Designed miniproteins, single chains, continued (4). Designs and how they scored, part 32

Each design is a single chain, and the fold is of that chain. pLDDT is the mean over its residues in the fold that is shown.

## One batch from the design tools (miniprotein)

Design m13091
Fold by ESMFold2-Fast:
Structure m13091 (fold): chain A 86 residues (1-86)
Amino acid sequence: SEIEREAARLRENRASGAELNATYERFGGRREALAAIAGVQALLLGGSEEEAEAIREAALSGEEELERKVREFLEARLPAAEELAK
């Protein structure tokens, strides 16, 4: 698909968050575009293919599931704020 081709290009070019958001907006905020872009962002943040796929599937399932999977992804990769305060 066109969305998948653009997502692959953004991944190859290590696109910024601003570029990822601009692409999402160019596709009219479609769920499929959100899923593809969220997956690319997870990979660019150093996530695995499995983590990126879980985020893509969550985005296609709905906003609450996407928010939950993104939170789990960030909690696994980034220290909690209270740990950073040490």
Scores: mean pLDDT 76

Design m13092
Fold by ESMFold2-Fast:
Formats: sequence, C-alpha cells, structure tokens
Structure m13092 (fold): chain A 100 residues (1-100)
Amino acid sequence: MELSKEEKLELLRLALETFAQELSKAAQTLSDEEFKKFAEEARKGLLEMMKKLGLASPEVVKLVEEFFKELEEIVKKDPNNTKGMREKVEEFVKRVGELL
C-alpha cells in the first residue's frame, strides 16, 4: 500500500523531531569534531529516508542541506532551545510539502 503525501510528510516530521533531540544531546556530550561527524552521518541517514519516501528531488536536497546548517547552528548556540528547533522542523516540512 502506497503512502499518501500527507503520511510521508508526517513521517518526515517525526524523524526530524527525533533527529533534533539527538543533535541536542550530541551537542551537550560530544566534542566539536565528534559532533560534526555525528551530524554528517545523521544528514546522510535523513537523505536516504527521504529518497525511499520519494521526497528527494534536487530542490528538496538543497533545502535539506540549508535546514541542517541552520539546525546545527541553533543546537550549538543553545541545545535547550526546543522551541527554535521545533519551529525550524515545522518550517522545513511545510517547504517540502510546497515543492511536492
């Protein structure tokens, strides 16, 4: 059974919320070098998931790269800024939905 656009976007939102929580923990516990490696692997994992969901157009891939840069900056400045991270996730999911 094929997932609807709405179901795909909801799975993406849940995955991004989990990813943001893991980035927050990593920023508090890992060195800068270890954090960068963690973020790189997590970004690769998200892109693979989006490709499997059929969401990985060239425009979406660029949006993902911009989103990760912004999310990493938010988390590094304040790992407890859960509101800022949530707002960034919501903005990204909405933008992906607009491109589909």
Scores: mean pLDDT 79

Design m13093
Fold by ESMFold2-Fast:
Structure m13093 (fold): chain A 105 residues (1-105)
Amino acid sequence: MLSEKILKAIEAVKNKDYETARKLIDELSDEDIEQALEEIRKHFPELADYIASLKNERFRKGLLVFALYVLKYGSEEEAKVFFNILKKNIEQGNYLLPLVPFLLP
């Protein structure tokens, strides 16, 4: 079961409350990260492994919460498309663009 903090972060993203989402993301524990990775791995194991390989902690945490948001509120087709777009953007070095709202002060 996902932690209350992860669930609150997902709800903040849904409500476009990116200030609250950013704060909650920065506060995620290693246990929260492991739970998020396992949930994503059930649906997209390649994406979960890719996110786990990222060296930037804030970007890794933000992408985990965003992926869970898309899984919870997006259609299956939308989730697949967004994950493929995110993967390609990261591979091309444009990894900050999809997460700009989470990175703003």
Scores: mean pLDDT 72

Design m13094
Fold by ESMFold2-Fast:
Structure m13094 (fold): chain A 65 residues (1-65)
Amino acid sequence: DELQQELVRLETLKGMLSIASDTAVRIYLAQGKEAEAARIQAERDAVLAELDRQIQQVQAQIAAA
């Protein structure tokens, strides 16, 4: 149950970060700044990959319980 709550928390954080970064990318693309948009996408991908690792770790703990 506590591990399930942690999983929901991490997934919620991932969703919030995705929305924020998508907004920033959309603004830069609207300005024709493709390089800046690509940099934000790369940074987002790195942060999301770290969150995915944490999610997988929590899921593994649930599966082992």
Scores: mean pLDDT 84

Design m13095
Fold by ESMFold2-Fast:
Structure m13095 (fold): chain A 83 residues (1-83)
Amino acid sequence: MSEIEKIIERMVERMVKIVEENLEKLLSMSPEEAQAWLAKVFEEVLKEEKAKTGIELTEEEIEEMQERFAERLREILLERLKK
């Protein structure tokens, strides 16, 4: 994989860990509050990675990262709701 692909994977996993650590908080939020908080997490993780590594992602790469994060988030929420 390219360096960018590895960085995207690391960022997605970081966001997933943040969500898992705050899952009870997310479940207590309104849908609007949860959506705003998740968007903030995404932006902060992206900014931190750019500051740390100097990486510049294309709009397509950012969209791919958003899609992967959304898919992982849905899986986490569905698993928690199931058990």
Scores: mean pLDDT 78

Design m13096
Fold by ESMFold2-Fast:
Structure m13096 (fold): chain A 87 residues (1-87)
Amino acid sequence: EKLLQELEKAIENKNVEEIIRVLAEIRAAVARAHPELVGSETAKRLLSGALTPEEVAEELLTKIKEGGIPDEKVIEIAKEFVEALKK
C-alpha cells in the first residue's frame, strides 16, 4: 500500500528515477517473500493480466533495466499498473 502511494507520487512528478526506485523496492519485497516467482514465465503472464501486483512490478522493472523502454513509456506503464491495482 505505501509503495503504491509512492509510485503514484513518482508518476505525478514524472520522475522516472523515482518510479524505478519504487519498482525496485516492490521487486525486492517479492524476491524476499516469493523467490520462486523470479523468472521469464512472468513476462507471458504479465501480458495475460494473471499476475499478482508484485510479479507485475518485478517484470516491469526487469524490462526497464534491459534497456528497451523510453522514459515516457515507463511513466505510462507505471500509471497503468497503479490504475489496475486501485479498488
Scores: mean pLDDT 59

Design m13097
Fold by ESMFold2-Fast:
Structure m13097 (fold): chain A 72 residues (1-72)
Amino acid sequence: MFPRLSDEEIRAIIEEFIAEHGLPESTLEELYAVVRRHKVEPGDLVGELMTVPGVDEEMARELLRRLREANR
């Protein structure tokens, strides 16, 4: 899904997303693990992101959009 993004670029996008949505810093590693698993393989990324505490469907879709836009 985002095969051109490095691990550091993914982490940076998630850090900005967490800061903008007021999520706890502990959420970073949970979101990063989910996103990393879906980096290449297509899957229910939105559904899996919604399993992370504090993340709703709108937030999950926004993070997916940011990752896709950054994947040049």
Scores: mean pLDDT 78

Design m13098
Fold by ESMFold2-Fast:
Structure m13098 (fold): chain A 93 residues (1-93)
Amino acid sequence: LYIPSKEEAEELLKQVEEEREDILKNFHGPKELLPLLEEYIELVKKALEYLVEGNIEKALEEFKKALEVLLEARNKANPDPEEVARAKELIEK
């Protein structure tokens, strides 16, 4: 339940931008996850920017959106076993 100070939020914004390049460069997962990863990073940046402005409510909303994108990326990285089974049946008849 730690809320960063304005100075800490500004420092975290710089770290997020630097880590964005490293994460995207070293990403070895499916290409379809890259747009979701970029969206997640952008939402985190927006949340930190709102913290710098002192708008905690909007910062929490953007963090919540970032978590939803992270969950969507996780679901795409691990496809539903039923969908995989159905796809195999369609290929095999």
Scores: mean pLDDT 67

Design m13099
Fold by ESMFold2-Fast:
Structure m13099 (fold): chain A 65 residues (1-65)
Amino acid sequence: SELIEENKKTIEKLIEEGKAEFIEEKEVEFGGRKVLAKVARINGEEVNLPILTEEDVKLMEELSK
């Protein structure tokens, strides 16, 4: 849950500071899975910022073993 909160805070901070312009939310493929991502424009480029869930964090921990 700590990684999820940090991920959300980082995304919100970038948008709030005007460093990223929020466009939309969409599903993207990340690590062979479909995850929800915030699409934002940073320095004129569109980037996908994946939103991590608790299930995503647990899977990453299992894959790291």
Scores: mean pLDDT 67

Design m13100
Fold by ESMFold2-Fast:
Parts: structure tokens; C-alpha cells; sequence
Structure m13100 (fold): chain A 74 residues (1-74)
């Protein structure tokens, strides 16, 4: 079964918290965009939410970098 948008968001957040490679986090975000057909503004809102929930500075930096890269491409 296809994961829900909530499950993909949870996977993105967990990957960041576990300090996964940027490529892995980016791939999960791209899957979310494709599955939900997200606009740039919707993606920004969702990623800003995840960043706000992230207390680990290294995990936060990974999410902010992935956000910057993907938003430049949209």
C-alpha cells in the first residue's frame, strides 16, 4: 500500500533526526511531492512544520538544506 502523507512526513522527520544522508531525506521529500502533488507553498508549510518540531541542531540543518535545495527547483 502507498504510505499516507502523514507516514511520509514521519519518515522524513525520523531520517533527519537519525542524521541520514541529505540524499535520503531529499528522496523522501520528492516522494511526498509526487504522491500529494504539492505546490511550492504547501511544501514550504510542511517542511517549516517539521523544522519547528526538530530540536537537534544537526537534524534541523539537514531539513533546512533539503528545503532550500528543493524549493529552488520548484
Amino acid sequence: SMPSSFELLNQIWRAAEELAPLEEIEALVRELIKQENLSKEQLKTLLDMLISLTTNPEARARLEEVKARILEEL
Scores: mean pLDDT 86

Design m13101
Fold by ESMFold2-Fast:
Structure m13101 (fold): chain A 81 residues (1-81)
Amino acid sequence: MEEVRAALEDLRDKLISMGADAKEVQAAVDKALEHAEKGDLLGMTRSLIDVVDNSNLSPKQRSEAMSLVTGVSIIAIAEEL
């Protein structure tokens, strides 16, 4: 969980640096963490995709953000093993 939290914080900081709303990003990260704590990795990933799509990012920024979402998902899967 601590590694998932750190990865989510990195994604949060990156989205905010790209111009996303800090409160909306924090709410999405908190929701994603709640899903991860329940073992709902699909719900976690959906919450992260939703905030990326709602952040009005350029295609290049969206691609970079989605790479970070993939990284969070890999870390979460590794913690279940």
Scores: mean pLDDT 81

Design m13102
Fold by ESMFold2-Fast:
Structure m13102 (fold): chain A 115 residues (1-115)
Amino acid sequence: TTTNTVTGRVTAVTENGEVFSGAESTATMAAGTTGTVTSTVSLENKEKAKVTVIATVLVQGDPLKAKVTVTVESAGKKTTFTAELDVTSGAAVVEVEVEVEGGKVTVTVTVTASS
């Protein structure tokens, strides 16, 4: 096939085990071109502090790579994580634990790619 479809989704789990999922975002692009998807989730952590998580997935190159940027905002503090993933197998996952006021949050970004 001459096109790729990329889907990204962010999920956050609070220290007390509550699960919050962002919406799935999908982009279809021609083979060898760049595509971007963004997934966002807003939540309250264990101690009811507000947390916003934004995951941006940039898919580019040959071989296909996904650059995942996760931004976590809470209590006026912004923390950013970046990971480069090989998505030639059709799926990749990034998991990071973020220490924020009111309790840690575990962020998972799932990326799927299909031809």
Scores: mean pLDDT 79

Design m13103
Fold by ESMFold2-Fast:
Structure m13103 (fold): chain A 95 residues (1-95)
Amino acid sequence: SVALESVEKFVKKFKEEDLEKLRERAKELGLPEELADELYEMIKKGAPLEEIRLLLAKLGFVSKENTKEEEEIIKELLKKQGKEEEAKKEIEESK
């Protein structure tokens, strides 16, 4: 996955100075700044790239260029899931 390659590059290039940027981003998104500290601890402990990616995605630090197709796929899946739930509700109400 292109997203996992981006996460690996991020982890390899990560500096303590980037922690301040993570805190600012969390604040901009209305998330606790402690999430930035949690991400830093995950990187220090060598957590799985998949776990680091999930937290980076929540903080919006995953590159749009590398995740644009994945964002569209997720958006389409969420729309399809919403339509399936609505269809199931109509079928139950018709019985």
Scores: mean pLDDT 63

Design m13104
Fold by ESMFold2-Fast:
Structure m13104 (fold): chain A 87 residues (1-87)
Amino acid sequence: LKKIKEELIKELEENLKAGLLSEESYEFYKKLIEALLESKEKAKEVLREMLEERKKKNPETPEEEVERALKLIDELVEEAIEYLKKL
């Protein structure tokens, strides 16, 4: 579990360095990965609560950023599950 967490965080860091992710997105995904490793259901709840919290605090937050975050997280979740199945 710790090794998988480290590998997923590594990929996020590489995307951050490549300019594909902002620092805020990196921190968001890092928190989500931690929740995901505890429970898929808990990860979904954390994901939705964090996005709702962001919209409430900053109503001007572009929906495009929220959609990109949801899509990237969903892809990371699916990749993590696929990777676990191959182990």
Scores: mean pLDDT 67

Design m13105
Fold by ESMFold2-Fast:
Order: structure tokens, then sequence, then C-alpha cells
Structure m13105 (fold): chain A 98 residues (1-98)
């Protein structure tokens, strides 16, 4: 667990970060975006929102691990189902990911 300073984030900022994270995973899994494209989007979002370096590095690690698993033959449908389940339990919709 990477310690995140909650005082640097509003409730809206936390929600936006969660939606952005799910959007990046969906772009990789459904739309076939490359690791380089996904990392570039993360860097731009981090710069615009002033994300802590620790949060950015955690997200980069998670994305690299996802792409390594996909390259090893992991089923993208399982990860897409996990995203759908996360949306359902979080009260988020697919429209929130657009």
Amino acid sequence: DIPIDPSKFTEESIRELQLFRLRLFRLALRDGASLEEILALLEEFAKEKGLPKEVVEEMKLALRELFERLAAGADAAEYLADIDATLAVSGLTEEDLR
C-alpha cells in the first residue's frame, strides 16, 4: 500500500482519479492501446492534476504488470469483468468512463 495524503485530494479529485485509472485499463483491454500511449496519458493527467510521484509510480507499475500479463496470454475479458464489477459496487456507470 502506497501512503496517499488525503488532505491533497477532494472527494471529487479521488473519484476523478479512480475513473481515470479504470479508463486507462479499459483503453488497454478493450481498445488495444499500447503501453506507451497509456503511460503518456497517465503522465499528462499527473501533470495537469499535480499527482504525487508515489501515486504516479504505483499506477505505472500496475499498468506495466497488466501489459506483462496480457503478453503472457492472460484473458482480457477477466479484467474487463473486474472493471464492470468495480463500477457496479462503486455506483459508477460505463458513461463515467467515456
Scores: mean pLDDT 71

Design m13106
Fold by ESMFold2-Fast:
Structure m13106 (fold): chain A 71 residues (1-71)
Amino acid sequence: SDREQQQGLLNRLEAVLEAALADPSVPESQKQRLAELVDQIRQAVKDNASMSEIKKLVQEFHDLYLEILRG
């Protein structure tokens, strides 16, 4: 179901966020932005937002994470 897929995506993003928060090389401003995106995704799931809206937020998280990895 969409709800199960949404929860699975959220759980994976929360694990990535925890790893990023534990990494001292990641700037604090970027850690805050990643946490804000996870909160937005969590709220979207709670509000039963469309899968397309949730995927857009997930893509924004991935894009930010790639920028962090590039330095």
Scores: mean pLDDT 83

Design m13107
Fold by ESMFold2-Fast:
Structure m13107 (fold): chain A 80 residues (1-80)
Amino acid sequence: GPLPSPEVVAQIAREIQKVFKENPDVTDIRVETLPDGSVKVTVTAKTKEAAQKAADELKKRLTPIMEKAGLPEPIVTAEE
């Protein structure tokens, strides 16, 4: 499938930065673009609760961006 455009990548990066700023217990956010155009995001935090909270916030922020771009729903996973 099509890869995300530079504009979509920039929007995703901005939302990731906001989630980092709002969630100090988050230690890493990893983004992978799959061959079908799907975006997989892995949120790592000091606790599973903090990771899940940040993952839920990120999914809520990314879903409308992906829908507008005609891309699949983002896959967001939480890790301690």
Scores: mean pLDDT 78

Design m13108
Fold by ESMFold2-Fast:
Order: sequence, then structure tokens, then C-alpha cells
Structure m13108 (fold): chain A 90 residues (1-90)
Amino acid sequence: ALEELKKILEEGLEQIKNAKSLEEAKEIAIRTLNEMAQVALSTLTDVAKRMELNELVAKAVLEIQKAKSKEEVIEIFREAGEKILEFAEE
């Protein structure tokens, strides 16, 4: 799962950087974070950790929606993605 999550994060970052608009960058970032969350949740059995992961992803999605630049989207996505990787290291 960790290697899969790292690949999704790296590919997601590349797609966001290559997005032609702020809207496209936001859509890619939100979709990719949700995909990463599903992969991480599939490895987690602890209810408290599952709740923490869901809260982290929800907050990141809201921050991405409020972002005013592609650079802000990239930064929020990277930080959230790295946090999701930590959950996969159970």
C-alpha cells in the first residue's frame, strides 16, 4: 500500500503541475486525495485512525476549494498526501 500511495502522490503532483487552469488543478487534487484516502483506509482497522484520516482529507479538500492559486493547491495537496502516507505506515 505505501509504494502504491507514493506513486499516486507523485503522479498526482505531476498532473496538478500540468493542469491548464486553477479549476482543473483543484479537481485533480481532490480526486487524487480521495483515491489515496481509499487506499489508506483499506489498510486501517483502528476506528480512531480511520476517523482522523477522514477528518484530514475533509479539511484538505476544503482548503483546496478555497485556494487562490495553483501553487497553493500543490502545497496543500503535497502536505495532505504526505500525512496520508503516515497512516499507511501503521
Scores: mean pLDDT 84

Design m13109
Fold by ESMFold2-Fast:
Structure m13109 (fold): chain A 94 residues (1-94)
Amino acid sequence: SDEEALKEFLEITRKYGKKLREAYEKKDLEAIKEVLEEMLKDIEKLVKEHELSPEVLQQIASVLRIASQFAKELGLEEVAEKLEKLADELEKKA
């Protein structure tokens, strides 16, 4: 379960990391927002579909907090708050 969830999480981070770099290079704030919202949805599904260890939950929460900080620095407050909320929920569940 944990090994499969971690592999799926790494695929999510790889996929959305690439999309974020491409959107950032184009200076497309709307595209960055959409990519972050898609990533959030995929991570929410991952957490709902898998029984995750505290270690994996903490790793996911850490990535969400980094993404939230990045979104805040770009003025994307709503998606930043959603990312932080999920991170807080995962840390509390850990």
Scores: mean pLDDT 86

Design m13110
Fold by ESMFold2-Fast:
Structure m13110 (fold): chain A 100 residues (1-100)
Amino acid sequence: SEEEEIKKKLEEYNKLKEELDEGIYKRKKEHPDNLLYNFAPNAELAKKLFELAKELYKKGEIDINEVVLAYARYKLSVEKLPLDKVEELAGKLAKELKKE
């Protein structure tokens, strides 16, 4: 059923989210003095999470804030942004979250 398909996607979304958070935690342990690596998640996992978040949002299963957060994590993972760009991105996300 469509409800079962949506449930499976939500379960996959939550699993990928936990895996991404665990990856960030491991990088912080391995590179405590390297702030850039401590902020950048795994790019492939971040992309998959972002794509799944967009699908779930279109189905009305998660809010826009989850999509925005997944997008930010994906951008940070791919572009390996310096701290000033992280602050800029956070400011933009705050403005977009206020629109919802």
Scores: mean pLDDT 70

Design m13111
Fold by ESMFold2-Fast:
Structure m13111 (fold): chain A 82 residues (1-82)
Amino acid sequence: MDPEELAARARALGRQGRIEDVKPLIELLGHPDPRVREAARYALQVLALHQGQPAIDALKEATKDPNPAVREGAKEVLDALG
């Protein structure tokens, strides 16, 4: 999938605000394209505002991910949420 198309899909998933999309969006925090990573951060922030604690708990677990890009992205989302 083209990175711009994938970024657009990530933004759409965030707007839908479904808890089942939190894990796929966390995976996109590790994507090699910065546009996809930025879209995933924004989408996770929006989704966490709708879903609350379950999404925040998933992001906290993501800060332990073996992929450093996923760890960093999850920390940035949590920092933005307070």
Scores: mean pLDDT 86

Design m13112
Fold by ESMFold2-Fast:
Structure m13112 (fold): chain A 66 residues (1-66)
Amino acid sequence: SMVDELIAYARTLTLEQLREEMQRILRQYDELGRQTGQVRLYVQRATADVLRLIGAWIDVELEERR
């Protein structure tokens, strides 16, 4: 499932790499928003993608503490 794939990907990321990946996602969507003029759409998509990645990473971190 997409959730399982996100969790598997999150397992490969350090905290520093997670921060870098989030910044990469935000920069990509910012550029798309500026080029297309659909800023609101890309802000919503960036927010959703970042929240999904953070959520998956937190789930991995919590499981490793068990």
Scores: mean pLDDT 79

Design m13113
Fold by ESMFold2-Fast:
Structure m13113 (fold): chain A 76 residues (1-76)
Amino acid sequence: AMTPEQLLTELQKAYITNEMTPELSDLVKKLQRKFGLEVTGILDEDTYIRLLDKNGDGGISEDEYQELLKTIEEIS
């Protein structure tokens, strides 16, 4: 079983490499439901921005990281 921290790391990697597994797609669908987004299972730019708020440069802030971890924990 993956921890919320491991799942976040895998999501960031998937966005950078454009490689999405079925397991990550399922997690993306759950996150899209929680944030009121269209449930596509695709980590598109809209989804990535809403989840990580800084797409690929400068990283994620402490508060954003903690909020995402809590959300993933609640979903899991």
Scores: mean pLDDT 69

Design m13114
Fold by ESMFold2-Fast:
Structure m13114 (fold): chain A 104 residues (1-104)
Amino acid sequence: SPLRERARYLAELLIGTAQSLLDLAREKGYPDEVIEMVERLIELAQSILENIDDVEKTEALLREMRRIVDELLEKFADDPEFRQAVEGMRLILDELERIVREMR
């Protein structure tokens, strides 16, 4: 399915983006709370990729990722570089949510 291939691509992109965000957070000396949240985003993105054919499970995982991304933007986005990286992840998340809904 073209939708499945697109969803898989976006899930892989989320993993890579979350890994880059982890490297940035470590380089910038962010507190352990932020490191743990970003590590959780990597785990959730990996779970999405593993469960891409399970629409209901993927939607639940996407909701949890959205919650963490929104929390990072509200509490920890004072650094413009970090904010831009998290906002980039939010855009990928928006597109993946749209594709998964189309998969029904």
Scores: mean pLDDT 88

Design m13115
Fold by ESMFold2-Fast:
Structure m13115 (fold): chain A 75 residues (1-75)
Amino acid sequence: SLEEIRRGMEEEYARWEERAATLSPAELEQRAAQVKAQIELLRKRLAAETDPAEAARLEVEIEMLERILAALEAA
């Protein structure tokens, strides 16, 4: 379910906040670039997606990655 996916993502986000605190500035920049590339790929997939259920799932994944990116950029 989307609720189970969101729960798993919230736990993953908490782990990412801990990891971000231990990364060097260069590692943070590299990880941010990787996350940005993944967001762009998922947004392209979302734009082509015709299944509303899969579109909703992609939106939740993009939302999570945007939160991870914000955490990396704030560190």
Scores: mean pLDDT 81

Design m13116
Fold by ESMFold2-Fast:
Structure m13116 (fold): chain A 73 residues (1-73)
Amino acid sequence: NATNLFVAGALQAAVGDAEGARASFRKAIDASKTPEELRELATLARNIADQLPHPGAAAAMREVAEEAEKRAK
């Protein structure tokens, strides 16, 4: 269930839990194996990172966005 894992990661990032967000987004990437889903996940993660007040969580979300884009290739 990629959507629930993505929502969990976004909530963890919103409270500054960078490691929790990274783990949840990696599980979402594993659940979303199509290139289209991976590109959408990367876009959403970057959009959320740009709005986050927590630099560590924002960096973690950008890292998983890059991971998703690499898997989409």
Scores: mean pLDDT 79

Design m13117
Fold by ESMFold2-Fast:
Structure m13117 (fold): chain A 68 residues (1-68)
Amino acid sequence: STLDENPEETIAAAEELFEEALRAIEEGDFQKATSLAVASALLYMAAGKSELALKVLKEVEKAMEEAK
């Protein structure tokens, strides 16, 4: 397979960015939260985890709406 180097590290980075996005929502920084969520989703997609990418975007969108 092409580009199967360290998928676990890419997934771990995506998970870290997702957690950071949730913290940004708690801080009221919705611009930062959106940027972090997009970065997390892109990393999940790069790792072949499109379902997780969509889940991250939906969870962050829901959390932002609930924080308003």
Scores: mean pLDDT 81

Design m13118
Fold by ESMFold2-Fast:
Structure m13118 (fold): chain A 64 residues (1-64)
Amino acid sequence: SLADMIAAERQDAARLDAQIAELRARLPADQSSPEGQRTRLRILVFEISRGSTEFLIERLEKRL
């Protein structure tokens, strides 16, 4: 059902939020370092995925 799909997407959003929080906590003090740049890129990728999940939830809720 649409409600089940929304629930599943909300669970994915929560998982992505936890992963983003963990990566932010692990950011090196020198963010200009190669490690800092790689960590920032990983955060960006997860943030994009999180935004896509939120967009999908909004669209599914509009169909309820």
Scores: mean pLDDT 83

Design m13119
Fold by ESMFold2-Fast:
Structure m13119 (fold): chain A 109 residues (1-109)
Amino acid sequence: FEDLANALVEEALPKAKEIGETEKDPVEARRKVGLLYLEQLKRFLEELLKEAEKNGDKESAEILKKLIEVVEETMERLEKAETLEEIREIGAEFVRRTEPLVEEYFKLQ
């Protein structure tokens, strides 16, 4: 999980930096960067879910489905956010919701 998550962050970093340099609206820049990372995370989690289902690992599959749901809900909220404060609150809630699920998933590996 950690190695693939790190690779996805590294892949997103050049685009995130470009958004920060080209997007003059700080709210729109933060939104685009957040959505970029969440889109990549969602694809990664969907691949893990497919593998868990293929292997009959129902426990990991249930946790991954919950993580994907949180990512999708967070993306929807970010698309509607109008202020930097709202984006920060959405990010904090994302971390709060995902931390226990990620910890549970790692304990199963």
Scores: mean pLDDT 81

Design m13120
Fold by ESMFold2-Fast:
Structure m13120 (fold): chain A 96 residues (1-96)
Amino acid sequence: LSPEEERQVLAALALIGAAVTRIASQREKDPEKAKALNEVADELEKAASYIDQGKFDEAIKHLERARKIAEEAGDTETANIAKSLLDAVKELKERL
């Protein structure tokens, strides 16, 4: 993949992550965890927008927030998704 194609793929993956997390929030019965998952989805949507714009520093900030909120909520799976996206965005930035 070209760097431009990789950027588009990462933005799409962040949006998919946000959508999946939003659905998880809607199905979560614990109000505090549901709120945390909804905040994670918001941060992933913001990260996707910044990745799409090529604003990697802003994207990294929102991905780090998503990972931290997911970790604090005890959602290891969502935290790992955010970390994988974070690592991939950092790697792409270093190659540009």
Scores: mean pLDDT 88

Design m13121
Fold by ESMFold2-Fast:
Structure m13121 (fold): chain A 62 residues (1-62)
Amino acid sequence: ALDLEKLKTIGIAAGLDDELAERAAKAYLNGARTPEELVEKAGVPKELAERFLEAVEQAKAA
């Protein structure tokens, strides 16, 4: 299962800084699944939110 540390690592690999990756990871664990939800709930810029979610889906498919 994806935990906070794995999601944070995925976010950093997708180009998020440490703080944004942690906020995105926490929002994802609390049910955020769209870029709009990550912008609203975690304050992640839309472009980075899209990259994060794409990277998470790629990690789940591997």
Scores: mean pLDDT 83

Design m13122
Fold by ESMFold2-Fast:
Structure m13122 (fold): chain A 64 residues (1-64)
Amino acid sequence: VEEREREAHRRSGEGLLADPAGVQAAIDRNLAVLREDGWSDEDIERFRKAAEKQVEILVEEARR
């Protein structure tokens, strides 16, 4: 179970290292959809910060 979770994290980090611009574009698209659904600017900003922090963690794990 833990091995599969570790593999998923490694693959996600590898994808981030290969195409960081594409990952940022995907995050921006998801945030745009939330804005269209009527989410507040505060909630959208929280989601953006959480997504950016998650990307940072995955990249750091992939580099280890």
Scores: mean pLDDT 69

Design m13123
Fold by ESMFold2-Fast:
Structure m13123 (fold): chain A 80 residues (1-80)
Amino acid sequence: MKSLVERLEEELRRLEEILARARADPSDRKTLLEAGALVGLLRIQIWIAKKLGVEIPKELLERFERLDAEVRALEKAYFA
């Protein structure tokens, strides 16, 4: 079974792909909502990993923080 770190890397890649689609079509609110939902799930997954004492590479945490900030910025731009 894949480690929590490997799963986090795969989910971050999926989030990047969803965000690329959201940027390409700002009228596709469903894609942006999917990006927001995935960010929420990743936040919970990171919280669980930290609770279990799993060391998450700093690079992956910084990558998540960047993507989270981008989702929030896009939500503000497209839903405001």
Scores: mean pLDDT 80

Design m13124
Fold by ESMFold2-Fast:
Structure m13124 (fold): chain A 92 residues (1-92)
Amino acid sequence: SLDFINRAIGVVLRAIGLEMEIPEEDKLTKEAVSLALEGGMALLRGDYEKAIELAKKAIELAKKAPKGNPFAERAVELAREVIELAEEGIQE
């Protein structure tokens, strides 16, 4: 569906933007966002199981960041959206 593709592209673009905002020293959060980005790209390829795998790894990595890190919280939200979209893709 066009809505699905637009949402998947939106996740990828937001992940790219977020990665550019993260300080160089915050390697853990940058890696989490990179995994979420790879998950979003997997969605665009129709690799839904891989998208879920990558997004789950992104969430686990982001949770290791200190509580209150706004970039880590945004990485978790992006990864959750990847999982939601992948689950929708599997059902269609």
Scores: mean pLDDT 85

